# Ledger of designs, part 35: designed miniproteins, single chains, continued (4)

Each design is a single chain, and the fold is of that chain. pLDDT is the mean over its residues in the fold that is shown.

## One batch from the design tools (miniprotein)

Design m13190
Fold by ESMFold2-Fast:
Structure m13190 (fold): chain A 65 residues (1-65)
Amino acid sequence: MEAATRADAERAREWARENGLEEELEERVEKAKESGRMTEDQTLAAWLGLQLIKEAVDKIIKRRE
C-alpha cells in the first residue's frame, strides 16, 4: 500500500509540474501536514486521483454539450 501510494505521489508531482499546478499541490500538502490526518504521499495520491476524475468528467460533459 505505502509503496503504491508513493508511486502515485511521484506521478502527482509530475502531473502538477506539467499542468502548472505545482503551487496548488504544495499548498494542499502543507494543509494536510498541518492537520495530521493524512501523510504527504496519501495527500498527493488523493489529489492526483481527483484531478484525473475532474478531467474525465469534463471531457464527458463537453462531448454531451
Scores: mean pLDDT 73

Design m13191
Fold by ESMFold2-Fast:
Structure m13191 (fold): chain A 80 residues (1-80)
Amino acid sequence: SASVRELARRLLEEALAIAERNLSPEDFARLRRRAEELLAKVESLEDVRQLVAWMVGQMLDLGREDTAREIAAVAGRLLS
């Protein structure tokens, strides 16, 4: 729904702001591009949770555990 996509967009905006502060410009650009592609496919709250899980996983793969926790915290606040 439009409301779910708007929730996903707001979550992505806050998560990308956290990622931008903590990643190289190159890693951030890759994350943003892939996240925007996933956002375009969001139709349900489950899709929003999958987007969050993917972003957290990308941070963990890059060794950015603190950044992963900050993104998870934003998701917890917005999805509560």
Scores: mean pLDDT 87

Design m13192
Fold by ESMFold2-Fast:
Structure m13192 (fold): chain A 89 residues (1-89)
Amino acid sequence: GREYAEKMLEYALKGDGKSAGYYGRLAGRLGEGELGRKYAEKAAENPESSDAASSGGSAMGSEGFRDGDRESFLNGMEGSTVGARSRRK
């Protein structure tokens, strides 16, 4: 749980809202939503990370299981080597 919240903050600080959203969703599902919320709030105090932190918080409610492939989020982190055009779109 905590590891996912920390990953969400890390990617939010890097400006990767897609990966931040993915890990934020996982943290919420494991009951670490309060920790994830505190991390997002703290990241929002930094102007460079506020957009990605906002994306992470938004994704906790809608992304991950509404529509789309979970592998798309993982490929966004690793830099997809194959099949990106068919999965990430």
Scores: mean pLDDT 55

Design m13193
Fold by ESMFold2-Fast:
Structure m13193 (fold): chain A 77 residues (1-77)
Amino acid sequence: KERKEKAEELTKEGEEAFERGDLKAAAEKYIQALDLDPSNEKAIKGLEKIAGALREAGDVKTATELSLKVHEAYKKL
């Protein structure tokens, strides 16, 4: 109940950070949302978008780490 509400707030903060181009802050917020609600599809999709953006920017290592987190999250759905 409360955990799901906090996860939704964190996904909104993550989307706002992504819109600002703060990929690190966005990733941190989405990861926190998944810690509270492992089935939060918005957070999972958010991490996919960040991984793609980081890969395009040349940060392949961080992009790969986030892609692995996304894979594990989908495996639990």
Scores: mean pLDDT 80

Design m13194
Fold by ESMFold2-Fast:
Structure m13194 (fold): chain A 98 residues (1-98)
Amino acid sequence: MPEVEKKIEEYLELVKKGERVKITGPLPEKVTPEEAAILAAETAISLGFEHGLSLEEIEEVAREAARLAYESAETSAEANAIALKVVSERLRQRAEQR
């Protein structure tokens, strides 16, 4: 996924600068694996930043969400659901460590 990895790196640079990543839209219902992965990464990075995840944690959730969406998402809604699940699980783990 060279194009997906490049997009994740671009989004992480925006986060490092304190800038918010804008989620791509409007999106077609049916997406390609690459589009699903990019959307899931955008959503995971945006949610992670808003919920105060560290840059390292944001990178981890972005890559995991992109990987899962590339393998299994056929719609923009499924890609978003995957990103929400990945970020929610990370936030749950952080809460349990407090």
Scores: mean pLDDT 78

Design m13195
Fold by ESMFold2-Fast:
Structure m13195 (fold): chain A 70 residues (1-70)
Amino acid sequence: SDSDKLQALPTEVRKKIKEIWDKILNEAEENKLSDEELLERFEKELSKEFTKEQTEIALAMVKETLELSK
């Protein structure tokens, strides 16, 4: 599962992904961003610091979470 892939990442990587996600969520709330704009910003920030594979794992988890909240 996507959750299992995220948990398999090093603790430092998971911690930084969470910090970026929390930052992007705060920006989305302040700027009234759509889910699509939120995901675009998140992907852009992740791509600066993480591998393509790590970015894809984080995006998959977030997309699943957003779909379940509808």
Scores: mean pLDDT 77

Design m13196
Fold by ESMFold2-Fast:
Structure m13196 (fold): chain A 65 residues (1-65)
Amino acid sequence: SETAERAALLNELAKIASEAEAMGDEDLKQRAVDAVYQAPSLSLDELRERVEELRKELDEAKAKM
């Protein structure tokens, strides 16, 4: 269901925020937190795209460590 998929995407945003915080990337953490609060106003496709964008940025930041 869309509700279950949204819950999974919100959990992924929380994981991204936690990993960004552990790395000291406060900007990426804040963007992930903001995405959680904005999620109710986003379509499922927009929420998925936001998660993919933030995950890519987190992976790029990790590669530079």
Scores: mean pLDDT 86

Design m13197
Fold by ESMFold2-Fast:
Order: structure tokens, then C-alpha cells, then sequence
Structure m13197 (fold): chain A 99 residues (1-99)
């Protein structure tokens, strides 16, 4: 599992209060919304990204939406490879440690 995948799964686990077991697992869209709001506030963003209309999303979809929000918060392009995802997560962690 990539470093980015591990970090994103840890964020989802904390938000749910339990460990997720697969990318196909469903999580409430309300929990994804809470995670995206927390990221937006942490990075000083005034607007939220558009959310899925479904009541639940897969863990895979949640990870991609969280990655897109992190890229937006840093002013970086959406990562297209595991190496780019790992680089994005590393940059986020560096900036959070600098606060």
C-alpha cells in the first residue's frame, strides 16, 4: 500500500471511529463532508468542494475526493500516479508540521 493510501485510510478511520477494511466499503457522505470541511478550515479555504448526491460513498471515492481537496488547498494539480499522491501527502504533512 502506498504511503498516501495509508495516510488517507488513517484519516478516514479516525473520522469514522473504526478501521475500514477495503476500498469498496461504504461510508456516510456526511462523514466525508466533515473531513472536507476540516481540511478547508485547516488551510484557510472559504468554500467547500461539491459533494456527491448519494447518501454513501466508497472508501476509494472518499480517498480521491480528499486528494483533490488537498491538491486544491496547496494550489497543486490533481495527482495522477501513486508517486504524485505520495508527494502531495508528504507536502501536506510538511506544511502541517510547520504550523
Amino acid sequence: MSNATQVLLAMIDVALGREVKSDDELIPTSKLRQMLQALARGFGLEELPPLPSAETVTVAEAKELLLAELARALGLPLPQSDAERDALVTEVMKRLQGK
Scores: mean pLDDT 73

Design m13198
Fold by ESMFold2-Fast:
Structure m13198 (fold): chain A 77 residues (1-77)
Amino acid sequence: MSEELIEMAKKLKEEAEKKIKEYEKTGDEKSLLEAEISLGMLRIILGVAKVIGDDEAAKYIDELIKELEKRIAELKK
């Protein structure tokens, strides 16, 4: 389970990072919204990791969420 959750989280982080970069280049609010959607999906996966007691996956995913939240907050200034 840990491996599957971590791989899914990595893909969601990559998509969010891609959309953040698109927003930085274009100012397209749709790209920012898509980054926020990927962040929301990461929060759901974090919830799953916590419910099943996968502390390793939960810690890893929580770190990804914090990194993305900080970057998105900086863009929304």
Scores: mean pLDDT 83

Design m13199
Fold by ESMFold2-Fast:
Structure m13199 (fold): chain A 65 residues (1-65)
Amino acid sequence: PTSTIDTLLTTSTTLTTQANNLRNQGNSLSTTNPVMSNNLYNQSDTLFTQADTVGDQAARVLNDR
């Protein structure tokens, strides 16, 4: 089975990738649909915050090893 650290790092990477995808969609819509663009940016920011939290958790687990 995947270690706890590997799971947390994979989760952080996945959330970061999803956040970047939403950010790119927001950028593409910024001129044509600014309301949807802002909603996508907010969703992206939420996912980046979650990724940071999971990354911090991985760092703490790694220090306990």
Scores: mean pLDDT 81

Design m13200
Fold by ESMFold2-Fast:
Structure m13200 (fold): chain A 65 residues (1-65)
Amino acid sequence: MSLTKEQLKELIEKAKEMKAKGASDKEIAEYIKEFLESHGIEVPEELNAELTLKRLEDALKVLEE
């Protein structure tokens, strides 16, 4: 993915805030898709919010080293 560490942190934090506020998986998936597309990243029509967040968190940990 072509995201900076700061952009990746922003995406993860916002998605976690949405989840904490009771947002649906659909709302979280739509936010993730919109964020990625706004940064020039093409996203498939079917997006699993939970799995995507897990992968983004793992990527962030690698980038922090």
Scores: mean pLDDT 73

Design m13201
Fold by ESMFold2-Fast:
Structure m13201 (fold): chain A 81 residues (1-81)
Amino acid sequence: MTTTVHITFDQLPEGADVEFYIKVVQVIIRGNQERRGRPLDSVTLKKLSEDRAELVLHIGGLTVIIEMTIDNAEKVLKYLQ
């Protein structure tokens, strides 16, 4: 059974930048590796609109979806590759 966590744009601080999103993603990935021994399996970017995207992290049985601007999502994806 897969667990899904969805972090919407409205749940994040106003003016959240790429460095903030990188930190959020690092905490999620590291926490799952250190506490559960589960590595990052894949990361995908899903376009929602011209300005919005979802970054989807698959970590074992966990799916984490983080909404952000397309520009931020592309930069975070490049950082993780």
Scores: mean pLDDT 77

Design m13202
Fold by ESMFold2-Fast:
Structure m13202 (fold): chain A 91 residues (1-91)
Amino acid sequence: SELLEEAVREALKGMAYLKAGDYKKAATHFTKASDLFKQAASKEKDPKKKQVLTTLADGLGKAADYAAAGDGDKAIEALEKTGKEVEEILA
């Protein structure tokens, strides 16, 4: 899906900026990724896949909020928590 490919690309850009200490750009890309995953979730009919996409959207939104506030450590923590929640859904 082009939508999912764009969502992943924006999330990866956000992570790269976060690692570089550019929190404003990280927040912008995480917000875009969150919105794209919300759009993907709205179109998903499989309940488990929808839960994964919703979890990714919510986690990236929290990471964006922390990055926008200049809290890189909490942004990283939000991403790590989101990854763990997705892994648990897929197990």
Scores: mean pLDDT 91

Design m13203
Fold by ESMFold2-Fast:
Structure m13203 (fold): chain A 104 residues (1-104)
Amino acid sequence: MSVVELLDEAIDAVEAGAPREEILELVREALEALKEVTDPAELLRAGRRLMALLSTLAAAGQLDEELIEVLEEMLEILLEKLPDDPEVRALAAAGRDMLAAARA
């Protein structure tokens, strides 16, 4: 399964009110799949879907510490793989701000 497919499945699971364990498993699978991606276009698509997932989780009030840790690692991987992409930099900054707000 691709990173984008796993992130879309995670978004659908959040919207359906699926158990937290199921959402966390899907997000962890997306993290592992993201490590294997080298295509810049696929990384950028994954970054956009990751931001959609972050927004969905924040709106649902479901950003707990375990999810925040996995999502932070995914943002770091995107920045490592596409450090000079202005969209990835903007997505990572916005994502970090959302995750910081969820901890407060």
Scores: mean pLDDT 85

Design m13204
Fold by ESMFold2-Fast:
Structure m13204 (fold): chain A 77 residues (1-77)
Amino acid sequence: SMTKQQILLNFRVLTAGGSATYLETAKARGSISDSQADKLLEQLRKDVEYILEEAKKLNDQKTIEKVEKVKEEIDKV
């Protein structure tokens, strides 16, 4: 079973993953400029690093794996 803290971190991971997918789609469609995409991606990377550090403090391996996957998705944009 997950703690309340783990549930909230997982929600943040899902939000970050959704944001990465949305940015990838918007960039592919030409709906945002490269400079706009880069700025949003830098902010998203900082948020993901914070989530990763919090997950490591909780020793939550499943959340760590999910965060690492989101980092990989961000790097593809």
Scores: mean pLDDT 82

Design m13205
Fold by ESMFold2-Fast:
Structure m13205 (fold): chain A 63 residues (1-63)
Amino acid sequence: GGGREAAERAAEAARRGDALAAGKGSVGWMANGDPEKGRLAGLAALEGDAEAAERYARLASQG
C-alpha cells in the first residue's frame, strides 16, 4: 500500500544511472508499453511497493 514516494525514488535512482536495476524492472513489462514506466514498475516492486508497481505497469502497457 502507498509508496508512491518509494517508486519515485526508484525512478530517480534509475535516472542517476542505476541502469541494471532499471533494466531488471523492464523485463516483465517489455511488451508494447512505455519502457520508462516498465522500469519504474520494476523498481517499485524491488522496493516492495506492489501498489506503485501495478500502477506504473498499467501505464507502461498503455504505451
Scores: mean pLDDT 52

Design m13206
Fold by ESMFold2-Fast:
Structure m13206 (fold): chain A 96 residues (1-96)
Amino acid sequence: MEEAERYLKEAEEAVKNGDTQKAIDALRKALDIAFKLMQEGKYEEAAEVFKRARDIGLELLEKNELTPEQRREVARLIMTASLGYVAAELEAELAK
């Protein structure tokens, strides 16, 4: 979680600073950690990382100037984060 929080913070700051590639790279690292949390059965923690990564990715699409390639990459990251969030929430419910 601390490592994921660091990358999510880095992504938020990169969006604010207009550094699109740094934001994309940080979001990818946060998603890698979210999938690791899923593999470890830490579904609530994974869901939080996926949700925040989705929200940051959406803000990146709204606020930053992106190349067509970057726009496709960010859209794929948002889709991955959204699907991961739903999966993590369902797994957390099943773990009751």
Scores: mean pLDDT 86

Design m13207
Fold by ESMFold2-Fast:
Structure m13207 (fold): chain A 118 residues (1-118)
Amino acid sequence: RGAPVTPPLEETPGMRQIDLGTLEKGETKELTVENTSDTPVLATVWAYSEGNAKVDVRVEVNGRLVAEAKDKFVPKNTWSPLLPQPVVIEPGETLRVTVKVLEADSPVKVFLTLEDLA
């Protein structure tokens, strides 16, 4: 596997990137992550494609919907944040991210970025 595109932020101490994979039109990916640290964590979801795409993204914390974007446009060759605002996850809370690709001219690569707020 080549890495032809670098995520907008590199993983550093206190920051983690989780690859949700490369999604084609009509595919859905779900990821569940627990904040097992003693500090709040800031979550942001990013997408990249070599063609124009549209995605739905839904974020739940402890089963409660906290952020959603419908028909979110992802311009080609640009890393795009999918959430209107980053989501804060308190210690012991569980984050669920669901991304569905509605339209895509090329496969869509999706990352979750988690940053410790300590």
Scores: mean pLDDT 80

Design m13208
Fold by ESMFold2-Fast:
Structure m13208 (fold): chain A 82 residues (1-82)
Amino acid sequence: KRERFLELIREVLASGPASPKELVRGLVEAAKEAGLDLSPREILTYLLSISEGIPLSTAKEIVDNTPEYDILLEMLEEEMKK
């Protein structure tokens, strides 16, 4: 299930430009439908890990050290632009 969710995130990131807020919202809903109770911040951690190519532990440290959700969304947007 986790591997399937990571594949879904990669597909969504590759599908083209979308609002980071819309991406997080859609993935939170998809995770709930898949039986995963993931918060928006947890979804953002996965998105940052995949988009930056960094370990989940490093992405989690970034999220934990950045309480402002808007800043996390800006970071994701920058990484999605490559």
Scores: mean pLDDT 72

Design m13209
Fold by ESMFold2-Fast:
Structure m13209 (fold): chain A 74 residues (1-74)
Amino acid sequence: SAEEMENEALRRLLELEERVRAGEVSPAQAREEMDRIRELVLEALKAAGASEEHIARALASLDQYTEELLRRAE
C-alpha cells in the first residue's frame, strides 16, 4: 500500500540521517540509499494517485534534500 511504502521510506530516511550524523556512511553510500528512498517515494505517490505535477515537485524537493545530506556526509 502507499502508506506502507511511505512508512518504509521515512524509516530508511531517519536511519540514514542518523548514520550520516554519526559519520558512519560515505557520500556514495548515502546516495545509494537516497536512490532507494526515491524509488519508494515515487511508488507511494503513484499508488496514492498523485498527479504528475505533484510527483515532479515532490521528487525535486527530495533531490534537493539529497544534495544537502550528501554535503553533510563529507
Scores: mean pLDDT 86

Design m13210
Fold by ESMFold2-Fast:
Structure m13210 (fold): chain A 84 residues (1-84)
Amino acid sequence: MEFLSEEEIEEIRERIKKELAKLTGIDESKISDETLDALIEASEEAARNAKTDEEAVELFREKLKELSKEFPEISQEVIDKLLS
């Protein structure tokens, strides 16, 4: 069972990509769909495991650090800008 249609997922991806490009200064063309999927999954896992908004931010930061090893566009500077 899927909670969102493919069309809704694509619209969300487009919005997130544009917002990330604006916040981080990364070109939209450098943000792959794989990077977006990884960021969305990390955010969802942090939200599920956190009891507070502050804890969710810290869990998301840890997930992003691990993702930066696989996705070089998720640099430490990008992580700091996203979570500031």
Scores: mean pLDDT 71

Design m13211
Fold by ESMFold2-Fast:
Structure m13211 (fold): chain A 56 residues (1-56)
Amino acid sequence: SELLREGGRRIAAGDLGAGMQLVGEAYAADPEGTIAVSGSGSARDMMNAARRLGGG
């Protein structure tokens, strides 16, 4: 998801608010796909997935 990648980039830049918003938008747009990438529906796992995709 491009929203997860952009969320991760914002988190890596120190913008946690924008990063969290984008992760939430990714989940709202594609809940099943976002869970599949993150491993669970938890906010922590989704944020970790975003960091891997955008900040790594």
Scores: mean pLDDT 78

Design m13212
Fold by ESMFold2-Fast:
Structure m13212 (fold): chain A 75 residues (1-75)
Amino acid sequence: KKEEIISILRELAEKVKNPRLQRFLQALADYLEKNDISLDEAIEIALGALRRVKEEDPSQKELVDEAIKKIESLK
């Protein structure tokens, strides 16, 4: 299930056209993969990060909302 969050973040990174956000999302996915973080903490970290991405770049709102919905379904 944590692997699903990592997959969602990596997929979103491929879809975003902003190279800074792409690197950020890839780094976040790598962080969650390499650290022994619980599923609940991984969900909270990912959702918080995606909310920030949406605030920093509103043009990505549709893609980010889709990713948020997928991650929330893992609760």
Scores: mean pLDDT 81

Design m13213
Fold by ESMFold2-Fast:
Parts: structure tokens; C-alpha cells; sequence
Structure m13213 (fold): chain A 73 residues (1-73)
């Protein structure tokens, strides 16, 4: 796999994890479960960033969702 393709796949995976986290939060999942999904999104985004991807938007969305999780606790 080329570095560019690998980065694109990782960005897509991080976005999927973010979408799942949002859905879990909207459906009233336990805060801890939402945090675990956000941690997954963050780890995948970090790997994409190491391959040269810009993940600034993803990082911003992760922080926004973390704040929303904290408000529910």
C-alpha cells in the first residue's frame, strides 16, 4: 500500500469512529463507552498524521464530543 493510500484509509477510519461516537452519544450510551470510541478515533488520527495527513478537523470534532460527554456526567 502506498503511504498516501494508507493515510486516506486511516482518515476514513477515524471519521467512521467519530460518527459512531456521535451516534452513541445521541442514543444515550454510557459516557465511558463514548470515551473509548473517541480514544479509538484519536489513535487512528494520530497514525494518519504520522503519514502526513491533516487531521486538524478530526481533532477538533473529538474535543467537541469529549466536552459533550463531560456535560452528561
Amino acid sequence: LSKEIQAEILVAMARIALSVARLMLERGADPEEVREMLELAERVAEEAEKLGADVSDIRREIEELRERVEERE
Scores: mean pLDDT 84

Design m13214
Fold by ESMFold2-Fast:
Structure m13214 (fold): chain A 72 residues (1-72)
Amino acid sequence: SEKEKVKKEIEEHLSRAEQALREGNVDEAIEHLRKAYELVLKAKKKGLISDEDFEEYEARIDRLYREAVEKR
């Protein structure tokens, strides 16, 4: 389904961002977080994810982005 596809894409970008942060690749992490955020916003606007899913993704992205910016 379109819902499962977009959730998979979001998770792939989040996983890559987490890996990049662990490796000290801050710019790569920020790029993946931006891609994840774009997908999350698009999914919410299309009604593909719940409000709960949106809040969970937003919280994960915000936490990782803050960590990335503080390391930069």
Scores: mean pLDDT 86

Design m13215
Fold by ESMFold2-Fast:
Structure m13215 (fold): chain A 65 residues (1-65)
Amino acid sequence: MPIIAVGLGPTEEEGEATAREAKERDGADSIIGAAAKDGAEGRAILEAVQKEHPDALIGLAGSLP
């Protein structure tokens, strides 16, 4: 079962940086960075990623915005 680290921030680049840090520290198989303005948008992104990758474990890297 693949593990995907999802990093969220005010920009996609900041989210991706957070996800890369988590992957290096905790050993996720892949990363996704996304821009989210608030926790509701962040949750929607996590749900969309899980829907696209139903066989993967989705981990939030860092915190919700």
Scores: mean pLDDT 79

Design m13216
Fold by ESMFold2-Fast:
Parts: structure tokens; sequence; C-alpha cells
Structure m13216 (fold): chain A 87 residues (1-87)
């Protein structure tokens, strides 16, 4: 699951970059890829982890589209902590 979580983190970082740049279509595409990976975590039996990751990825997306870099960075930091906890 560590590899899946690391890929989700990378996608969330790209969502932040695209969203803050106003590239809404790219941000949506990256968000959907990340959410697909959270569904994979749920199907593997990691439902609680998948729910937490899903929420944080959506928070990054919403904050980035709103131009709120601080909120996006905070959500990414929480996601990064979850990734480190499962290594």
Amino acid sequence: ISETLEEILELAEEVKKAGLAGDVLTAIGLLLRALGLTLDLELQGHKELAEKVNKLVKEVYKAALAGDKEAADKALEELKKLVEEVK
C-alpha cells in the first residue's frame, strides 16, 4: 500500500500545482486519478485509510482552486504524514 499512497501524494501535489495555476481541467483529471487509487485502497480492505486520504485529496483540490495555497499546503502535509505512518 505504501507505493499506492506515494502515488496518491504525488498526484495531490500535481493537483495543487494545476489548481493554483488555474488549470482546472488538468486539476480535475489528476484528482480523479488520485480518487481512483483511494478506491483501490478501499477494495484492498483499507477502508478507514482510504476515507482519510480521499478527504485530504479533495481538500487539496478545493483549496488550490480557491487560490488558498496555505490550506492546500496544510492538506498535503496531513496526507504526507499518513504516507509516512504506513511505511
Scores: mean pLDDT 83

Design m13217
Fold by ESMFold2-Fast:
Structure m13217 (fold): chain A 93 residues (1-93)
Amino acid sequence: MEEFERELLRGVALIAIATMKVAAENSDDPNAKKVAELFSELGDAIARADLTLEQVEEVIKLITEAIRAFNAGDYETAIKKLEEAKKLVEEAS
């Protein structure tokens, strides 16, 4: 049961990342390019990592906070949250 929940949430995270990468790449703001690069790097890291359910939940929380910041035009906070998520995933690998 936990494995199913983990894989479902991991899939949701990867879809959210792919969607937001495209949104960031289509932005006219130069700072959005760094956000797109971090979403791409985070997606690759998640795809390679064997994360626990708790780790996937924390990553989704950070991605959600990054998306909220990006939509508000707060690229500095979005970058910080994505770097925190990437570090968590890399430390789990």
Scores: mean pLDDT 82

Design m13218
Fold by ESMFold2-Fast:
Order: C-alpha cells, then structure tokens, then sequence
Structure m13218 (fold): chain A 94 residues (1-94)
C-alpha cells in the first residue's frame, strides 16, 4: 500500500506540529483537535499494517501535549480500539 506509507508520514508530521504548537501556546484549539483526530484516525487505520509502529509514532507526537487522558479520550472518540488507545497513553507516561 504505497499511499499508506505517504499518509502515515504526513499524519505523523501533523501530530508533531500540533504537539509543538500546543506546547508553545498552552492551549488546544478546535481546529488542532480536528487535525489531531484526522491524523490519529489515519494512523489508526494503518495500525494493522504497521504492527504497533504507527501507535508508537502517535504516542511520541502526543507526549508534548502533557495530557495522556485527553489523548485517550481523543482516540476513543474517533473509534480507535481500547488496546491502541492504551498503548498511546502508556507511551505518553514514559
């Protein structure tokens, strides 16, 4: 799936950008939440093809947000499995 690789890279970069902006502004805008949801949704859709690597990339990007509970809520809202949501939350605690 050639497009899956491109989308994973783009989604990871968007998550990192959002995380950096949130760290600087100390606020999360509705637009950033929507972009975060779209990026994580893309990564979650690719998770079965990436054997958890996609979840690890998302977890590292979200680490700068300093809110594992918000990350878990976001992942659950977009329909990501509890297993993937827990992996992201656990990585954020490290």
Amino acid sequence: MRQAVIQTTAAALRLIGIAIDVEITKKVTDQQVQELLDSIRTLAALAPQSDHSVAHVAARALATMDDPDAARTVLRHLGVSDEVADMVAEALKK
Scores: mean pLDDT 56

Design m13219
Fold by ESMFold2-Fast:
Structure m13219 (fold): chain A 80 residues (1-80)
Amino acid sequence: EERKKRIKEAVKKDMEIAQKNYDKYTKLYNELKSLAEKAREIDPELAKVYEEQAKSAQTKMDNYKKAYENLKKIYEEVEK
């Protein structure tokens, strides 16, 4: 079962990477949302740019969350 062990270790590492990227984009999303709010009265056009960047970061968050969930399913299947 050395092959099974190596596959589990690789999947677990990918899960950790997906979680780390999810956390990274969550922080970026919150920062961009804050910047958009602060810019809203000073420069509404810049606020819109930050809002669009926040939407992009949210899309990345969703993608890494799905990747984590899929990797977890693969990990469970390899455990069987």
Scores: mean pLDDT 86

Design m13220
Fold by ESMFold2-Fast:
Structure m13220 (fold): chain A 70 residues (1-70)
Amino acid sequence: PSEEQLEADVLSALAEIYLYMAKEALKRGDIPGAEEDIKKVLELADQLESLGFTEEAERIRKDAEEVKAA
């Protein structure tokens, strides 16, 4: 894989981890913690988009919106 692809894979994995943490925080009633984790997910999506991985970034943003709606 290219350097770009490896960087994108790492960013995607981190976004999934923060999204999972946000879901767990919401289950515990930790709204501030969930908001902080969602903020990091969106920052990672912005980085993916800047690298040209726009489809991946859009999917991550959609997942974050779904978590916020729950």
Scores: mean pLDDT 86

Design m13221
Fold by ESMFold2-Fast:
Structure m13221 (fold): chain A 83 residues (1-83)
Amino acid sequence: GRIAALRAEIAALRAQLARAQAELAREREELAALREVPITTREQAVRYAAQAVRVIGLETEIELLTKRIAALEAELAKLEAEA
């Protein structure tokens, strides 16, 4: 049924969100560690920029997943209210 399919999709997306959040936490710790060291070389600046881009990418993925989950949960709530 549609309710069971939505629950399965929401569960899969929530698992993906949890993995992305865990990865973001690790990448943010790495970025924070890079901030503890003074940037004195161009190579260090490039490494910092690359890490910052990885963090932004994960934040974007989390935002999109969160919006998709919210949309599906709203649809599920509507269908469950009709059941």
Scores: mean pLDDT 89

Design m13222
Fold by ESMFold2-Fast:
Structure m13222 (fold): chain A 64 residues (1-64)
Amino acid sequence: MSQPSVGLLDKTQEQLERLMRENRDEWVERMKKEAERSPAETQEKVLERLKELKEQYEKKLKEE
């Protein structure tokens, strides 16, 4: 193939988003449990979790 795929970046990003979406079920349940204890300030935890997920996937991609 002489022409490189221009959608390489989009493909990786879409996969990342899908992985995050699938994992959503897991951390959503965790959020629910935490929300029962602390209904307030749950947003901060969600943001931190998203950051960790992003960094983990970035590292995994680089390792490959």
Scores: mean pLDDT 57

Design m13223
Fold by ESMFold2-Fast:
Structure m13223 (fold): chain A 99 residues (1-99)
Amino acid sequence: VKLGKIEIEEEEDKEKGVTYIKIKAETSGKAEDKKAAIRKILEIGLERGKEKGGGVALSFTLNEDGTILAEGTILPEELRELANGAAEASAKKAELKVS
């Protein structure tokens, strides 16, 4: 599996105590590369959520050009399990859409 460039953007909302996160991965467009990108994005998101003492919620978009985009929010510790569970479910659903 060959993954292209991975880009991460974070924006902190100090008033709400959350961080918005955007992760973009380029792929060859092959099913195996798209699935690997989804898994890598989930891994990066979960790691970033943990580093900030919270959890991450992610939504995945599969683009026609083979680019995978995840947008989400790093939420406080109290919501960690709920957020991480939703992110994992979202990633699994995205993998099932890859043909």
Scores: mean pLDDT 82

Design m13224
Fold by ESMFold2-Fast:
Structure m13224 (fold): chain A 105 residues (1-105)
Amino acid sequence: DKEEIERKKEELLEELRKKYKASDAILEHFEELHERFPVEKAREQFKVSLETANELIAVASDFFNDDELAKKIREAIKNKDVEELVKLTEEATKRLLAKQKELMK
């Protein structure tokens, strides 16, 4: 299951790029976060990646159609709240994996 899910993740990232015009930076950011859970590593990654977090807002809004998630990400960036950004990244990753499972057809 895990190996199959990983392959479907690659397919989902390519679909995000082609269908939704997601930038390479957004796709790389999602991929890095997916590979670098646990939370402590994700926290460090977010300190470095705060500049790209605004691109996650576009994916949350456009791809997930989730304005609440996008607003929470924006607020966390504004407040420099690393803990909230880590939590929101985990939620975005969970949604990405759920979309990946839906694409397993």
Scores: mean pLDDT 59

